# Designs tried in a protein design run: designed miniproteins, single chains, continued (4). Part 57

Each design is a single chain, and the fold is of that chain. pLDDT is the mean over its residues in the fold that is shown.

## One batch from the design tools (miniprotein)

Design m13966
Fold by ESMFold2-Fast:
Structure m13966 (fold): chain A 109 residues (1-109)
Amino acid sequence: EVEEALRRAYEAAMEAFELASKYDEEAAREARERVERGLKKSPKEAAVEMMEALAELAAKVDPASKETYEGAVEGVKRVAEEKEEEGALRAAEMVLKFAEMVTESLQSL
């Protein structure tokens, strides 16, 4: 379940990065590299790295929403600190929802 949620989050994040590359190709590449490195860590750490990469990229493309993106990172970090497996699952689900939101936001620019 955690592996499946993390995979779905990863796929959604990659879609957001591809769209963001139209606005900032270098930042999108850096975000992809960060996520790939994070996937080699624990599921909780991978989810946090994905959220941080998404939030940093989204803030570069849409600076007006920076505080909202920073809040999302804080939220995932708190959830990841809860129960081991449950925390990882919830963190991955939060990353998936955030990646979908970033994609919709970028499509509206």
Scores: mean pLDDT 79

Design m13967
Fold by ESMFold2-Fast:
Structure m13967 (fold): chain A 56 residues (1-56)
Amino acid sequence: SQKQQAKEQAKRIEQIRKNFREGKPLSKKDIDILIQQARQQQNQDLIAKLDKIRSS
């Protein structure tokens, strides 16, 4: 079941990333999820971009 949960969560994250790339409005929770993922990947550029969106 852990593998299924990880797969479902990955799909949700990909959907949020797609919405972000398409310039669709994101909820604060969706932005926070993307920031958390960017931190795990140590992607400072992405963190900075997401912080700007969250502040707007």
Scores: mean pLDDT 77

Design m13968
Fold by ESMFold2-Fast:
Structure m13968 (fold): chain A 73 residues (1-73)
Amino acid sequence: MKITAENVFNNPNAAELLTKVPGVGLETAERLLKALSTIVSNVEELKKVTPEDLVALGFSEPLANRIVEALKE
């Protein structure tokens, strides 16, 4: 399954799907989903998330860039 904003938002296994991003383990994926729930309420908003948004939530800039790149499909 590809990492897309729709697959991350609508999938109960979203944390496991996010572990396909290099440098993201299950614990990091769960933390990311919790952080994203504070700034996004739908798939359209998730597609507009920037690396700067994730850095503001406590993620490193290289990791934030990799996550956003994966979600842009």
Scores: mean pLDDT 74

Design m13969
Fold by ESMFold2-Fast:
Structure m13969 (fold): chain A 72 residues (1-72)
Amino acid sequence: MTRKEKVQKEVDKFAEANKMTKEEAISYIRKLMEEAATDDEVYDKLIELAKKYGMEFTLGEAEVIREARKKE
């Protein structure tokens, strides 16, 4: 399985745990990852969510986005 497939499974599991549709969960996580790129409080929130729901691959993708958005 690809990393993208692993991230999708993590988001699907998050959706089920929170009574969300898959589209709602994807939108929520994507927005959180984008905000986490510039907001340290949002990034801490994402780390806690990833730890609580076992979303290590999703956190890894967010870290890549955060590094790309940082100036240094």
Scores: mean pLDDT 78

Design m13970
Fold by ESMFold2-Fast:
Structure m13970 (fold): chain A 100 residues (1-100)
Amino acid sequence: MQVKIEFKVVQVTGARVDVSIVKLTLDEESGKLTLELGVRVVLDHPELQEPIEVESTYTIEADVDEMLSPENDSKTIVASPFMKLYFDSESGTLTIVFYL
């Protein structure tokens, strides 16, 4: 199965966000997708003496059966205050949205 991954970032003013995929694993026996993301946020503002840099690693687990359900063309898999995951089964697109 071919899956397209798209990243969306809702930025606050002056923030730069770099996202990298560290690991993507599918366990065929359990049907679990594990996605490990490296996220780096750099906030540079004229009132700051130097840019504020924050680095974090996020691990996300999702059930492939729920992702591939024909009843849901787009379903929120994971929701948190800082991140949401959506899977569109028709396009095969996993969309990851970051809120800063």
Scores: mean pLDDT 63

Design m13971
Fold by ESMFold2-Fast:
Structure m13971 (fold): chain A 63 residues (1-63)
Amino acid sequence: GGDIDGDGTIDVGDVDYFIEKMSKAFDGKLSREQLIKEAQRELGLEVDGKLDDAFREALAALN
């Protein structure tokens, strides 16, 4: 894989629901990266569009 593994999958079912809600809020106009940034903002994380350990930990805490 690459440095970020490109199309990396978020391995949490509840995060898919969160991302879907954000997509609906933006009428599907945002890309996956933009939706991740919005999710990071809602979770109070640094908005960098990356699927890093901090992002995964915050999502896991919601489960």
Scores: mean pLDDT 65

Design m13972
Fold by ESMFold2-Fast:
Structure m13972 (fold): chain A 90 residues (1-90)
Amino acid sequence: MEEREKRIRETLEKIANLPEEKKEEIRKFLEENLEPALEEARKEGNEDAIKAVEYYVKAVEYALEKKLEKALEYARKALEYAERAQAALE
């Protein structure tokens, strides 16, 4: 858990410090890939998986705006829902 949170924190910090050109590439990637990811989660009927994806996208969006406290808050929520989604599959 700690190593996962540390890795996510480091990723969010890297996103926050990217050049604007790279930030625009990430925004485009999210726009192109978010709906397919949400559609897949909806097909599985796993509400926790849907919430995990939604919160993770918000975390990245806040990191792109250099709002690291908000980004980390949503990343933690994404992790919580991802763990719940994975437990439901066991």
Scores: mean pLDDT 76

Design m13973
Fold by ESMFold2-Fast:
Structure m13973 (fold): chain A 63 residues (1-63)
Amino acid sequence: AAAEEERLRAELLAGMDDAGLDALAARYGTAPEDLRHALEGDLEKATPAAIAALEDLIARRRA
C-alpha cells in the first residue's frame, strides 16, 4: 500500500544528514539535491535516476 512506502520514505528522510545523503547519491550516481527531492516526494523535480534510487532504498528497507 502507498502508506507503507510513504512511511519508509519519511523514515529515510528523517534519519538522513548531509553526509549520508551525499554518500547515497554518490552510490546511486545521482546529485544529492535530486535524491533529496525524491525523498521529499517532489517527483516532478527528481531525475529518473533519483526516483530509481528511492525505489531501491525503500525495497532494501522492507527486507
Scores: mean pLDDT 78

Design m13974
Fold by ESMFold2-Fast:
Structure m13974 (fold): chain A 117 residues (1-117)
Amino acid sequence: MLEEALEKARKAIEEGARNGKILEGHEKAIEILKPIVEKLSVEEQGEIYRRLLEIYFEVLAKFLPPEEAEVLRELAREIAELIREALETKSYAEATERIEEAYRRALERIERIRRER
């Protein structure tokens, strides 16, 4: 069920953050959520991406310095804009790809910052 999948995704994200493998944790979370999300409407998919952002803020806020948390805030704004654009333009398939790419870029940047410190 969705709540169980979100809890498993949260644990994957938390483990990745704890071990400095943020991108790997994200990839595992997406693998867990993808079979559920792909069966939902675009509006429901947007809500799942918002909940995923909430999980990132809750989990990563415990482990990230303020500068790394800023990348996560920029991601949140980008995702919100992409969801809004998809709802307004009805370009749903394109929006999903852009959202996934935005997550990958932001989390790769956070992981890179951590490796440099």
Scores: mean pLDDT 73

Design m13975
Fold by ESMFold2-Fast:
Structure m13975 (fold): chain A 100 residues (1-100)
Amino acid sequence: MEKERLAERIRELAERARELIEEALKAGALTEEQARELREDIERALKLVELAMKNDLEAIEKEADVTFESPEEALRALLEGLERGIEHLEALLKAKEEEE
């Protein structure tokens, strides 16, 4: 139940992050290289979500290079990371708009 809700929220935030990356790239707030790296980070986060849904904690630990006590803990860490990433992207876009 909690795991399914966390996974759904992460997928929603991943879509939002992808939209913000494209907006930031178009606005000149990100370089093409920075946008590529952020897209790769999102793809990795979604892969970790799928591993967590399979309860494959060993595969999560290998992919993330971090130990977790449960798949739910790994999903909470991903959720917090995506929320921080979105706040950062929104701040970059706002700063770019304020320069004009």
Scores: mean pLDDT 81

Design m13976
Fold by ESMFold2-Fast:
Structure m13976 (fold): chain A 75 residues (1-75)
Amino acid sequence: MATRRTEVLEGTEEGEVRITLRVEVVIETLPSGERRLVDARILELRAEGEDPEAARAAERAVRERVEGLREFSQA
């Protein structure tokens, strides 16, 4: 039987833009032992930097990546 578990992943990356991200992920383990991402939900996303345009671009890129994972899990 496939089993599901929910994990909250939290990280902060510092560079030209400081990104703080908290994501709730749902991972399904198949009877074969294979693990797959079923869903991902952003709980918190913050991008801060000296260049507000770069910060906004980084936030958008992360948000698009998470949304892409969610769309793929339904197909």
Scores: mean pLDDT 73

Design m13977
Fold by ESMFold2-Fast:
Structure m13977 (fold): chain A 88 residues (1-88)
Amino acid sequence: SADQEEMKNRALLLEKMYEETKELIEENRDLIDPAEAERLLAEIEALVNQVKQAVDDNAPKADFLALANEAQRAIGEAVLLIEERRRA
């Protein structure tokens, strides 16, 4: 269905955003403690994996959107943290 294809595309986008966030953290590793970086990336990876699993399990759209929104929020918070430290 169109909804299922949209959800698959959103999962792929979140996976891409996670990879871009990993690159951003690595490029700015002098601005973040290694333990903090590992914790943030582990949290994002777990959420992205839950989003991918929800697609595979044909989860209700509302449950999928809740997970996708949490993953996007976690990614956004990590990106904002690095960008704020780059400007300081």
Scores: mean pLDDT 88

Design m13978
Fold by ESMFold2-Fast:
Structure m13978 (fold): chain A 140 residues (1-140)
Amino acid sequence: SKLKEKALSVLERFKEVLEKLYEATGDPLIKEAYELVKKIIERMKKASDEEFLRLLTLLLAVSFVVIDYALKIAREKGLEDLIKELEEVRSQLETVFLAIWLLMTPEEREKFYKAYRAVWEGFEKGLSVEEILKLAEEVM
């Protein structure tokens, strides 16, 4: 579907920008975020349509937590080109999210919110990428 192609394109771009940010900063949380995004994209490429949508909602929850942190780090280090790329990726992620959000039931929206909260709390507590994924998947 066009949505799958667009979503994967945006997420691959986000992964590439996170890699560049890690190379520029050495920030360990950006490294963890890069590995998390990479792992979910690899699963999405092999997934059924239903599993693809589930993984997309999970990765959008991850991406919204990570993009705010990534922008903070890029701004603190004055990485103007990466700030611009991150702002463009954020806008593209918001467009993909809006498309998915409009297709969600109230119950699916609640699950997304719970996954977002689990990712945010796990990331703030310094949990491993694997532990954050488990917590987010348990609420979806």
Scores: mean pLDDT 84

Design m13979
Fold by ESMFold2-Fast:
Structure m13979 (fold): chain A 79 residues (1-79)
Amino acid sequence: GDTKLGEAIKKAVKTMVEAGVDEGKAIGIAGMVYGAALDGDDEEAEKYIQKGADLAKPEKKDEVKKAMKDLYKTAKEAS
């Protein structure tokens, strides 16, 4: 339910912040991926997942992408 989705959002934000992304920007990007999941918009989700990865340290890009894809999947399953 909402608790599982909340943990996925928290993990995506934390992963981006630990990867060097500004916290406010990380929250905004995670919110856009969540919104895309509610709309079923795979193209919009990929765009914001890539944006989050592009703001991250090079060695953390794959970790950010993984956390964001997990958020997208969890949000779609909760819809």
Scores: mean pLDDT 85

Design m13980
Fold by ESMFold2-Fast:
Structure m13980 (fold): chain A 92 residues (1-92)
Amino acid sequence: LIKEVKELADKLVKLMREANSSLVNEAEEILNKLIEALEKKNFEEAKKLLIEFGKIVQKILDELIAQGKYDIAFEILEVAQKLYEKVLELIK
């Protein structure tokens, strides 16, 4: 449900900040817009934002892997996948 998505988003942003990712602010903006779209039941907008979220997460993972930050990259991937699955449950 939306509360679980918010909790996962907060955890993800925290992990990205701990990793010192340059893209944290962009990821946070996308996540906030995604949550708003879900709360408004705007599923077409939520789908577009979910795609943008996937793209920004991939860029962050590429950055962290290039820096040798494998452990935190894997944690970010795990939380992002859980968030993705919870969003898909809501837009079904």
Scores: mean pLDDT 86

Design m13981
Fold by ESMFold2-Fast:
Structure m13981 (fold): chain A 68 residues (1-68)
Amino acid sequence: SEIEQKIKKLEKELDEILEKIIKDKKVTDEEVQRISSLLSELYKLSEDRAEELREKLVQRLAEELLND
């Protein structure tokens, strides 16, 4: 499915940004804007998958940054 391939690409880009944030222990305005943009594109493709990936992202950021 073309939609599934696009979702997987966006998920990979989100994971790469997340790994950089975790490694650097810093969240930049550029990273926040990129995450927002990627999530917006995910919502256009599949609301259910976007919600799942957003929840995963928020949980992982909370665990790695907010419990520092």
Scores: mean pLDDT 80

Design m13982
Fold by ESMFold2-Fast:
Structure m13982 (fold): chain A 80 residues (1-80)
Amino acid sequence: SQEEIDKAIDEVAEITRRALLKMGATEEQADGVADVVREMLKSLPSVEQLKKALQAMADGFERLGLTEEAERLKKIIDKL
């Protein structure tokens, strides 16, 4: 449903915000990046493209050593 998609996107934006804070970003920087991520994910034309984008983000988080954030993203993908 659209509500489940919107909730998933909000959770991904929050994961991104928290990851940035953990890496030493300011609240303003983390909020700004999270807002952009939310808008970009909402602009994707299909759930299939959203899942692929989230998988790419999870792979990116793993490469950065953000294992917990990557695992949280994979759980979100499983709900879509």
Scores: mean pLDDT 86

Design m13983
Fold by ESMFold2-Fast:
Structure m13983 (fold): chain A 72 residues (1-72)
Amino acid sequence: TIAKAAIAGVREVMADLNIPESKEPTIEDLAVRFANRELTGSQVRKILQEELKLSKSHALSITSAIAFWSLR
């Protein structure tokens, strides 16, 4: 499924950036909502920064991974 491919790609980027697995459920939810066109990339990035306290660079990397692996 589209969501499965996006989550697999995002998990790889999370590992590369040493982002804790405890943040995975929230990032997975954001990826699904982005794939369903409920959130824009800018909104995903903002939530990553505000709720998960990711740096701007990490939030951009995760958002880019979500966008890249999402098929719409």
Scores: mean pLDDT 78

Design m13984
Fold by ESMFold2-Fast:
Structure m13984 (fold): chain A 74 residues (1-74)
Amino acid sequence: SVEELKELLDKALEAYRAGKLDETRQLFVEAMRRTTSGEVKRKLHELMQAVFDGAPLEEIERLYEEAKEALEKA
């Protein structure tokens, strides 16, 4: 469900802020696996790339909100 995917994204961002990169990666992979929406997958890929490229927190938070909005529209 959309709510379960949002919960996975919330947990992934929390794990990232706690420095738990392995958990962050696993949560992103699980979220991508559970969605069938191409737009949601694209937004999740952009978010994951920004996290692992070390983008500023403001950019990561913006991409996180975009991914959640895409989930609500799917």
Scores: mean pLDDT 80

Design m13985
Fold by ESMFold2-Fast:
Structure m13985 (fold): chain A 81 residues (1-81)
Amino acid sequence: DERGREGLRKAREGERLIARGREMIANAKNLKELLRGIGQVLRGIGLAFEGYLLGKKAVEETGSEEGKEALRLAKKVLNGE
């Protein structure tokens, strides 16, 4: 199921970007570095939300296992673990 796989890919990328952004925020030495980290977190949240929507639709239409995993991961990411 292509939609479920795409949703899972987006949820995973969102998780990675949020983790990277949080690390950048924690290690920021100036405003520019802080804003860059915040930008990564926001981009990651957007991707996780797209993964949630794709996963939900894949589960509703086909009962996709990849879609179920996308929903699980996206919810974890969007809830902050």
Scores: mean pLDDT 86

Design m13986
Fold by ESMFold2-Fast:
Structure m13986 (fold): chain A 83 residues (1-83)
Amino acid sequence: SARDYADRLLGRVRRFFEEVMPNLTPEQQARAEALLREFEATVRALLEDPSLTDEQKVLRTQVLALATLGEFLVLERQARRAA
């Protein structure tokens, strides 16, 4: 189901978040935590939208996950350049 897929993908995004967190400054850590919370809230809203098909929910969740992972990578690159 779309929910099962989203739960597995959320788990992967959270794992990546935990891997990058030790490499970030405290300010970047706060930003990363905010991005994760926004991602989780947006995915929950998508799953609860009765106008979307399961296929559309999966696709939208994939796009959001890629965008969120991209933001984490930007923060990590910024931290590496600052070091």
Scores: mean pLDDT 86

Design m13987
Fold by ESMFold2-Fast:
Parts: structure tokens; C-alpha cells; sequence
Structure m13987 (fold): chain A 83 residues (1-83)
């Protein structure tokens, strides 16, 4: 299912980014760790949204999330699911 694939994406993102974020925190680079975590969230949103609503809409949702425009991200996601 799409939800099963979304869970697999989340697990892969954690496995990929957690060691990198932990290393930055251990080095005292908390701002770099925050920036990497934000990028990981945007990447995860792009992959999950692509699975659920398609690549074109998923890319637009990811761009809205990166811009902190959550109203646009939500509207695009709801419209994509309804299509």
C-alpha cells in the first residue's frame, strides 16, 4: 500500500540522516544539525508525496514545505488526494 511505502521511506530517511545529525550534534554544530534535519524532512515529504499524489504535485508540496508555506502544502496535498 501507499502507507506501507511511506513507512519504508521514513525508516530509510532515519537510517540515512540520524548518524549524520548525531555526528553534527556531537561536534557542537547544532545549527548545521538543524539545517540537515530540515533538509531531511523536505526530502522525506517529497518522496512520500510522490508515492501518494504523484511526482509533479509531490515536488510542489516539498517546495512549499521548504518555504514554510504549510497552507499551500496542505492545499496541494488535499487536492492531489481528491484527484
Amino acid sequence: SALERAREIDERMIATYKPQIDALIAAGKVEEARALKERAIVEGVREVATVLVGEEVGERIAAAVAAHDMDTADALFRAGLAA
Scores: mean pLDDT 81

Design m13988
Fold by ESMFold2-Fast:
Structure m13988 (fold): chain A 79 residues (1-79)
Amino acid sequence: SYEELREQILAAVRAGDLARLRELLEEAVKTLSREQVEQLLKEAYIEALDTLDAAGQRAVLELVREASRLLQERQPAPP
């Protein structure tokens, strides 16, 4: 669900678990609506600003940008 992925993404950001965060963001792009993914990307970055040092913030921003690119490139879901 959206809420489950959101909790897991925020936990991964707080832990600095970049490998887990990448996995969860890729899953979100594949399973959630565009609006839900955009909201999660925003929340992940805000959480990084609140909890991580400059290096961690930059790493999360890179993953957020990668996920945003994948979202833009995804095909519309078939009817």
Scores: mean pLDDT 83

Design m13989
Fold by ESMFold2-Fast:
Structure m13989 (fold): chain A 72 residues (1-72)
Amino acid sequence: SDRTIETVLAVLEDLWAKFQADPEATLAEANASSPALGDLLSSMASLPEEEAQKRWEEFKEKVLAALRAAEA
């Protein structure tokens, strides 16, 4: 549902804001919850901010596409 997509987007946006504010603490939390998410954030920590932002937006679009496909 649109509400589910909005909720997931809000969670992802909050996570990205936390990562920008404190990469080390956010990476530790992500690794504890999801190693795949931790790997993604770790890979972006080595990138310039503009490239990290672009990669994060691409990741969000993939998540949204998967959610829409699951509802179809």
Scores: mean pLDDT 77

Design m13990
Fold by ESMFold2-Fast:
Structure m13990 (fold): chain A 81 residues (1-81)
Amino acid sequence: SEALKQEYLKRLKEIIELEDLEEAKKRIRELLNEMVKKGVPQEEIGEIVQEAVDYASKQKRTDVAMAILEEAAEIQEELKK
């Protein structure tokens, strides 16, 4: 749902604002796992991830943008099995 997509995107943007990279990585992993558990379609997760990466890049938080991509790639590989 669009409302659910916007809620997860908002939560990812809040994580991107965290200065502690290790805490951000942990929260990204937890949030992505929550989306999978709640049955968010893989295509929607991809769209949320892309928008969050674009936001992090605009905020000059390349470290967090890379973390989002790495955590998303790990979850996508697990979903293929």
Scores: mean pLDDT 82

Design m13991
Fold by ESMFold2-Fast:
Structure m13991 (fold): chain A 92 residues (1-92)
Amino acid sequence: MTPEEIVEKALEIMDRLLEKAREAGLPDDVIATLEQARAWMKAHRDDPERVLDTAIRVAEALREIAREMGKEELQAFVDQTLAELRKLREQL
């Protein structure tokens, strides 16, 4: 994959995370933070490494929130997502 394709894939993954977070009923402030992170990633498409590092950091934070709130299905989804993002980062 090209760096541009990797960034687009990371954005698609972030869209799925945001949808799953909404379905899980996460607080509005958490949803707003995820939306802001996604907007930041879109604005920085020219920096693939920084975009991927940001996506991984956001997913790691979401994993802890899901764990603390006992959202087991969301936690499992985030764990899978982190594995996908880390594999994309290795391709940069």
Scores: mean pLDDT 87

Design m13992
Fold by ESMFold2-Fast:
Order: C-alpha cells, then structure tokens, then sequence
Structure m13992 (fold): chain A 68 residues (1-68)
C-alpha cells in the first residue's frame, strides 16, 4: 500500500491511501479511511493500519506543503 499527505499552511491536511486503512490516533481513536480524508495536522501523529496488516507511522512520511 502507499500513502501521500498534503498539508496547507492553515493547519489542514489531506491523506490519500491506495488501500482502505484505519487511522489510530495517539489517544486510541480509530477512523476508517477509504481513498482520501481531510484531517487536521494534529491527527498526522497517528498510525495507519491497512487491511493486509501493514502499519505506517504518519510522522515518518514526507509531506507536500501548500501555502494559502
């Protein structure tokens, strides 16, 4: 699976996934992600778990930045 992240200067982010995944935040909250999701940058410290069991730490991913 692959992941991309775009961050805007106002603190919003778009997360795009190649396969359905579950985002688990540091407080243990889980959110289902299918295709893409709009997030706050505060949620980019969580972990993605894909259906095949692959885990990705969002803090380790390169981010594209858009200035508004």
Amino acid sequence: PSVSITVTSDGNATLTVSQDAVLTTVDGKKTNISGSANLSIYQLIGTLTFADGTKVDLRELDKNITVL
Scores: mean pLDDT 74

Design m13993
Fold by ESMFold2-Fast:
Structure m13993 (fold): chain A 78 residues (1-78)
Amino acid sequence: VPTLRQVIITAARQANVPIAAVNAAVSRVIAPSTLRRPITAFSRDQIVQMAGRIGQELARMGVPVSRIRAFRNHLISL
């Protein structure tokens, strides 16, 4: 079972979001211990909320809205 970090990185690759940008965004909104947990430990609602918070940080870093939308869709779809 992939970890939350692995799923986030996969979604970023699929959406062409720079890995450095997503790492910076998640470090601001998600604890390292949370990132190491298996994806099955999270409800869909928790994933949607985390995707929203990461998306807000990516927007602050100047990542295009289209890439942020693609990233959130990949992360939520699992």
Scores: mean pLDDT 86

Design m13994
Fold by ESMFold2-Fast:
Structure m13994 (fold): chain A 87 residues (1-87)
Amino acid sequence: ETEEIRKEMEEIEEELTPEKFEELLEELKKKGVVVLRIGAGTATPESVELGREADENKELVVVVNTEDTPEARRFTAYTIKQVMDQL
């Protein structure tokens, strides 16, 4: 549940420095993952649903919220986790 997701996202945030984050995105692109970058006001459940639609076309999508807020970072980490679980 929420606590488990929170701990997993904290682990991702702790291990992902800005440099490691860009490396991870490049590795995901090599595996055929589509990386979408969105603005600060667009971190929504609908953004995650767009990733699911890409999966129907056999494409995995990571949605990166470009805002430097904790909420944006958590949303980005959650999206990465979902894609990695599908790989």
Scores: mean pLDDT 64

Design m13995
Fold by ESMFold2-Fast:
Structure m13995 (fold): chain A 90 residues (1-90)
Amino acid sequence: TDALAAEAEATRRAELQAQLAALQADVDALVAKIGEENLRKLLQMAYNGTPREELIEEMRKLGASDEDIEKAMRVIDTLRALQAQGQALA
């Protein structure tokens, strides 16, 4: 029935909203720590296939803590996953 389909759709929307909210919070926190320009550069390097070790080294040069680096890598991993899913949905 329509009720089952509506419940599944509502669950998917709630999960997506939660993921986007978490991603936005992590991005905002990183901007506060390393600045928007530096975060943009790191995201561009990640999109270009820069190795994880080089991304970590670049963040350390910017004065990022281990916690900040873990947060940045979660953002990068999430964006890569969303990009791959977007390509599959196209």
Scores: mean pLDDT 74

Design m13996
Fold by ESMFold2-Fast:
Structure m13996 (fold): chain A 81 residues (1-81)
Amino acid sequence: ERRRRILVVRTAYGLAYLLELGFTDLEKIDEAIEIFKKRSDKLGIYYLEVAKENIPKLTDEELAEARRLAEQYLARQRAVA
């Protein structure tokens, strides 16, 4: 239960990188990884790979929560400039 919450949060970080590129489709994760590789963004690559591994392990409800958290993380970063 507590470990599942950690999976949701970690997946949300990766999804925030996906959303930063304007992608809402999870099938775009591999494309996003290639974009961040070209940018040499090691954190973006790491968290996208973590999200890719974790997504199949999450329930539909947990995945929806991860998407909501990702939107909040992205909005927060932009709100604090």
Scores: mean pLDDT 80

Design m13997
Fold by ESMFold2-Fast:
Structure m13997 (fold): chain A 86 residues (1-86)
Amino acid sequence: KLAEAQALAEEVRARLLAEGYSPEAALAGGAAAALAYLDPEKAREEVRRAIEEIRSLPLPEERKRELIEALERGLRAGEEAKRRAE
C-alpha cells in the first residue's frame, strides 16, 4: 500500500518533470497522487486547501498556475490509480 503510493508519486513526479514542470511543482503533483491513492477524500481536502494558499501567495501568476495544475494532475492520477486497484 505505502510502497505502491510511493512508486506512483515517483512516476507522476518524473512525468511532470519530463513535460517541463519545475521540480517543486513535480514534487507537489507526486505528493498529491500518493495521498489520493491512499485516501482520496483527504487528498481532495488537502489539494483544495493547498490551491487556496497558493492563490494567496505573492508569486507570479504563471508559477501559481503551474503549481495548481501539477496538484490537480497528481490528484487525478492518484484517484484513477486507486479506482483501477479496486
Scores: mean pLDDT 85

Design m13998
Fold by ESMFold2-Fast:
Structure m13998 (fold): chain A 79 residues (1-79)
Amino acid sequence: MKELVEKAIELLREAVEREEEVREELLAAGLSEEQVEKILELIREGLKEVEKAYKEGDYEKALEIAKKMLAELKEIAAS
């Protein structure tokens, strides 16, 4: 469980560090600028929330936050 949360944090950090590259890839995939900005904001906010839960030792909460992010991401991409 903890290892899954640590891996999720690493992936989210990489996405934030490479934000411009991620933006270009999402636009190339056919997403609108509005959808891309919502996704990037979701990733930034989600990273902060997941890291906070991880630091508090609440791995169940961290995974629940990650699941909610994935659901919102799919909703934005489907719009």
Scores: mean pLDDT 81

Design m13999
Fold by ESMFold2-Fast:
Structure m13999 (fold): chain A 96 residues (1-96)
Amino acid sequence: MDEKVKEIAKDIIDIYRNSKKVKTVQELLDEVAKKYGMTVQEIVDLMNQSKLKGLFYSLLDSIGVLDYAKEVNLPKEHIERIEADLERLQAEIDAA
């Protein structure tokens, strides 16, 4: 179960980073749900049953903050700090 949660989290990050446009958390969850043949609710239920749920929701929060920061064109140094936090969360999920 946790391995599938790690794969889903990695796919969310990969879709986000490789997108030519800023994507909302909802759009990322919809794309991942389609990729896995699941509903968004089924993904949420899977995450809520995982020991990784806290890290997963922290990841989604960091993506939302990064989306806002890029949309309002915050200074590069602030965006880089938020991106570093996203990388840290991905590493914590991969190591868990």
Scores: mean pLDDT 75

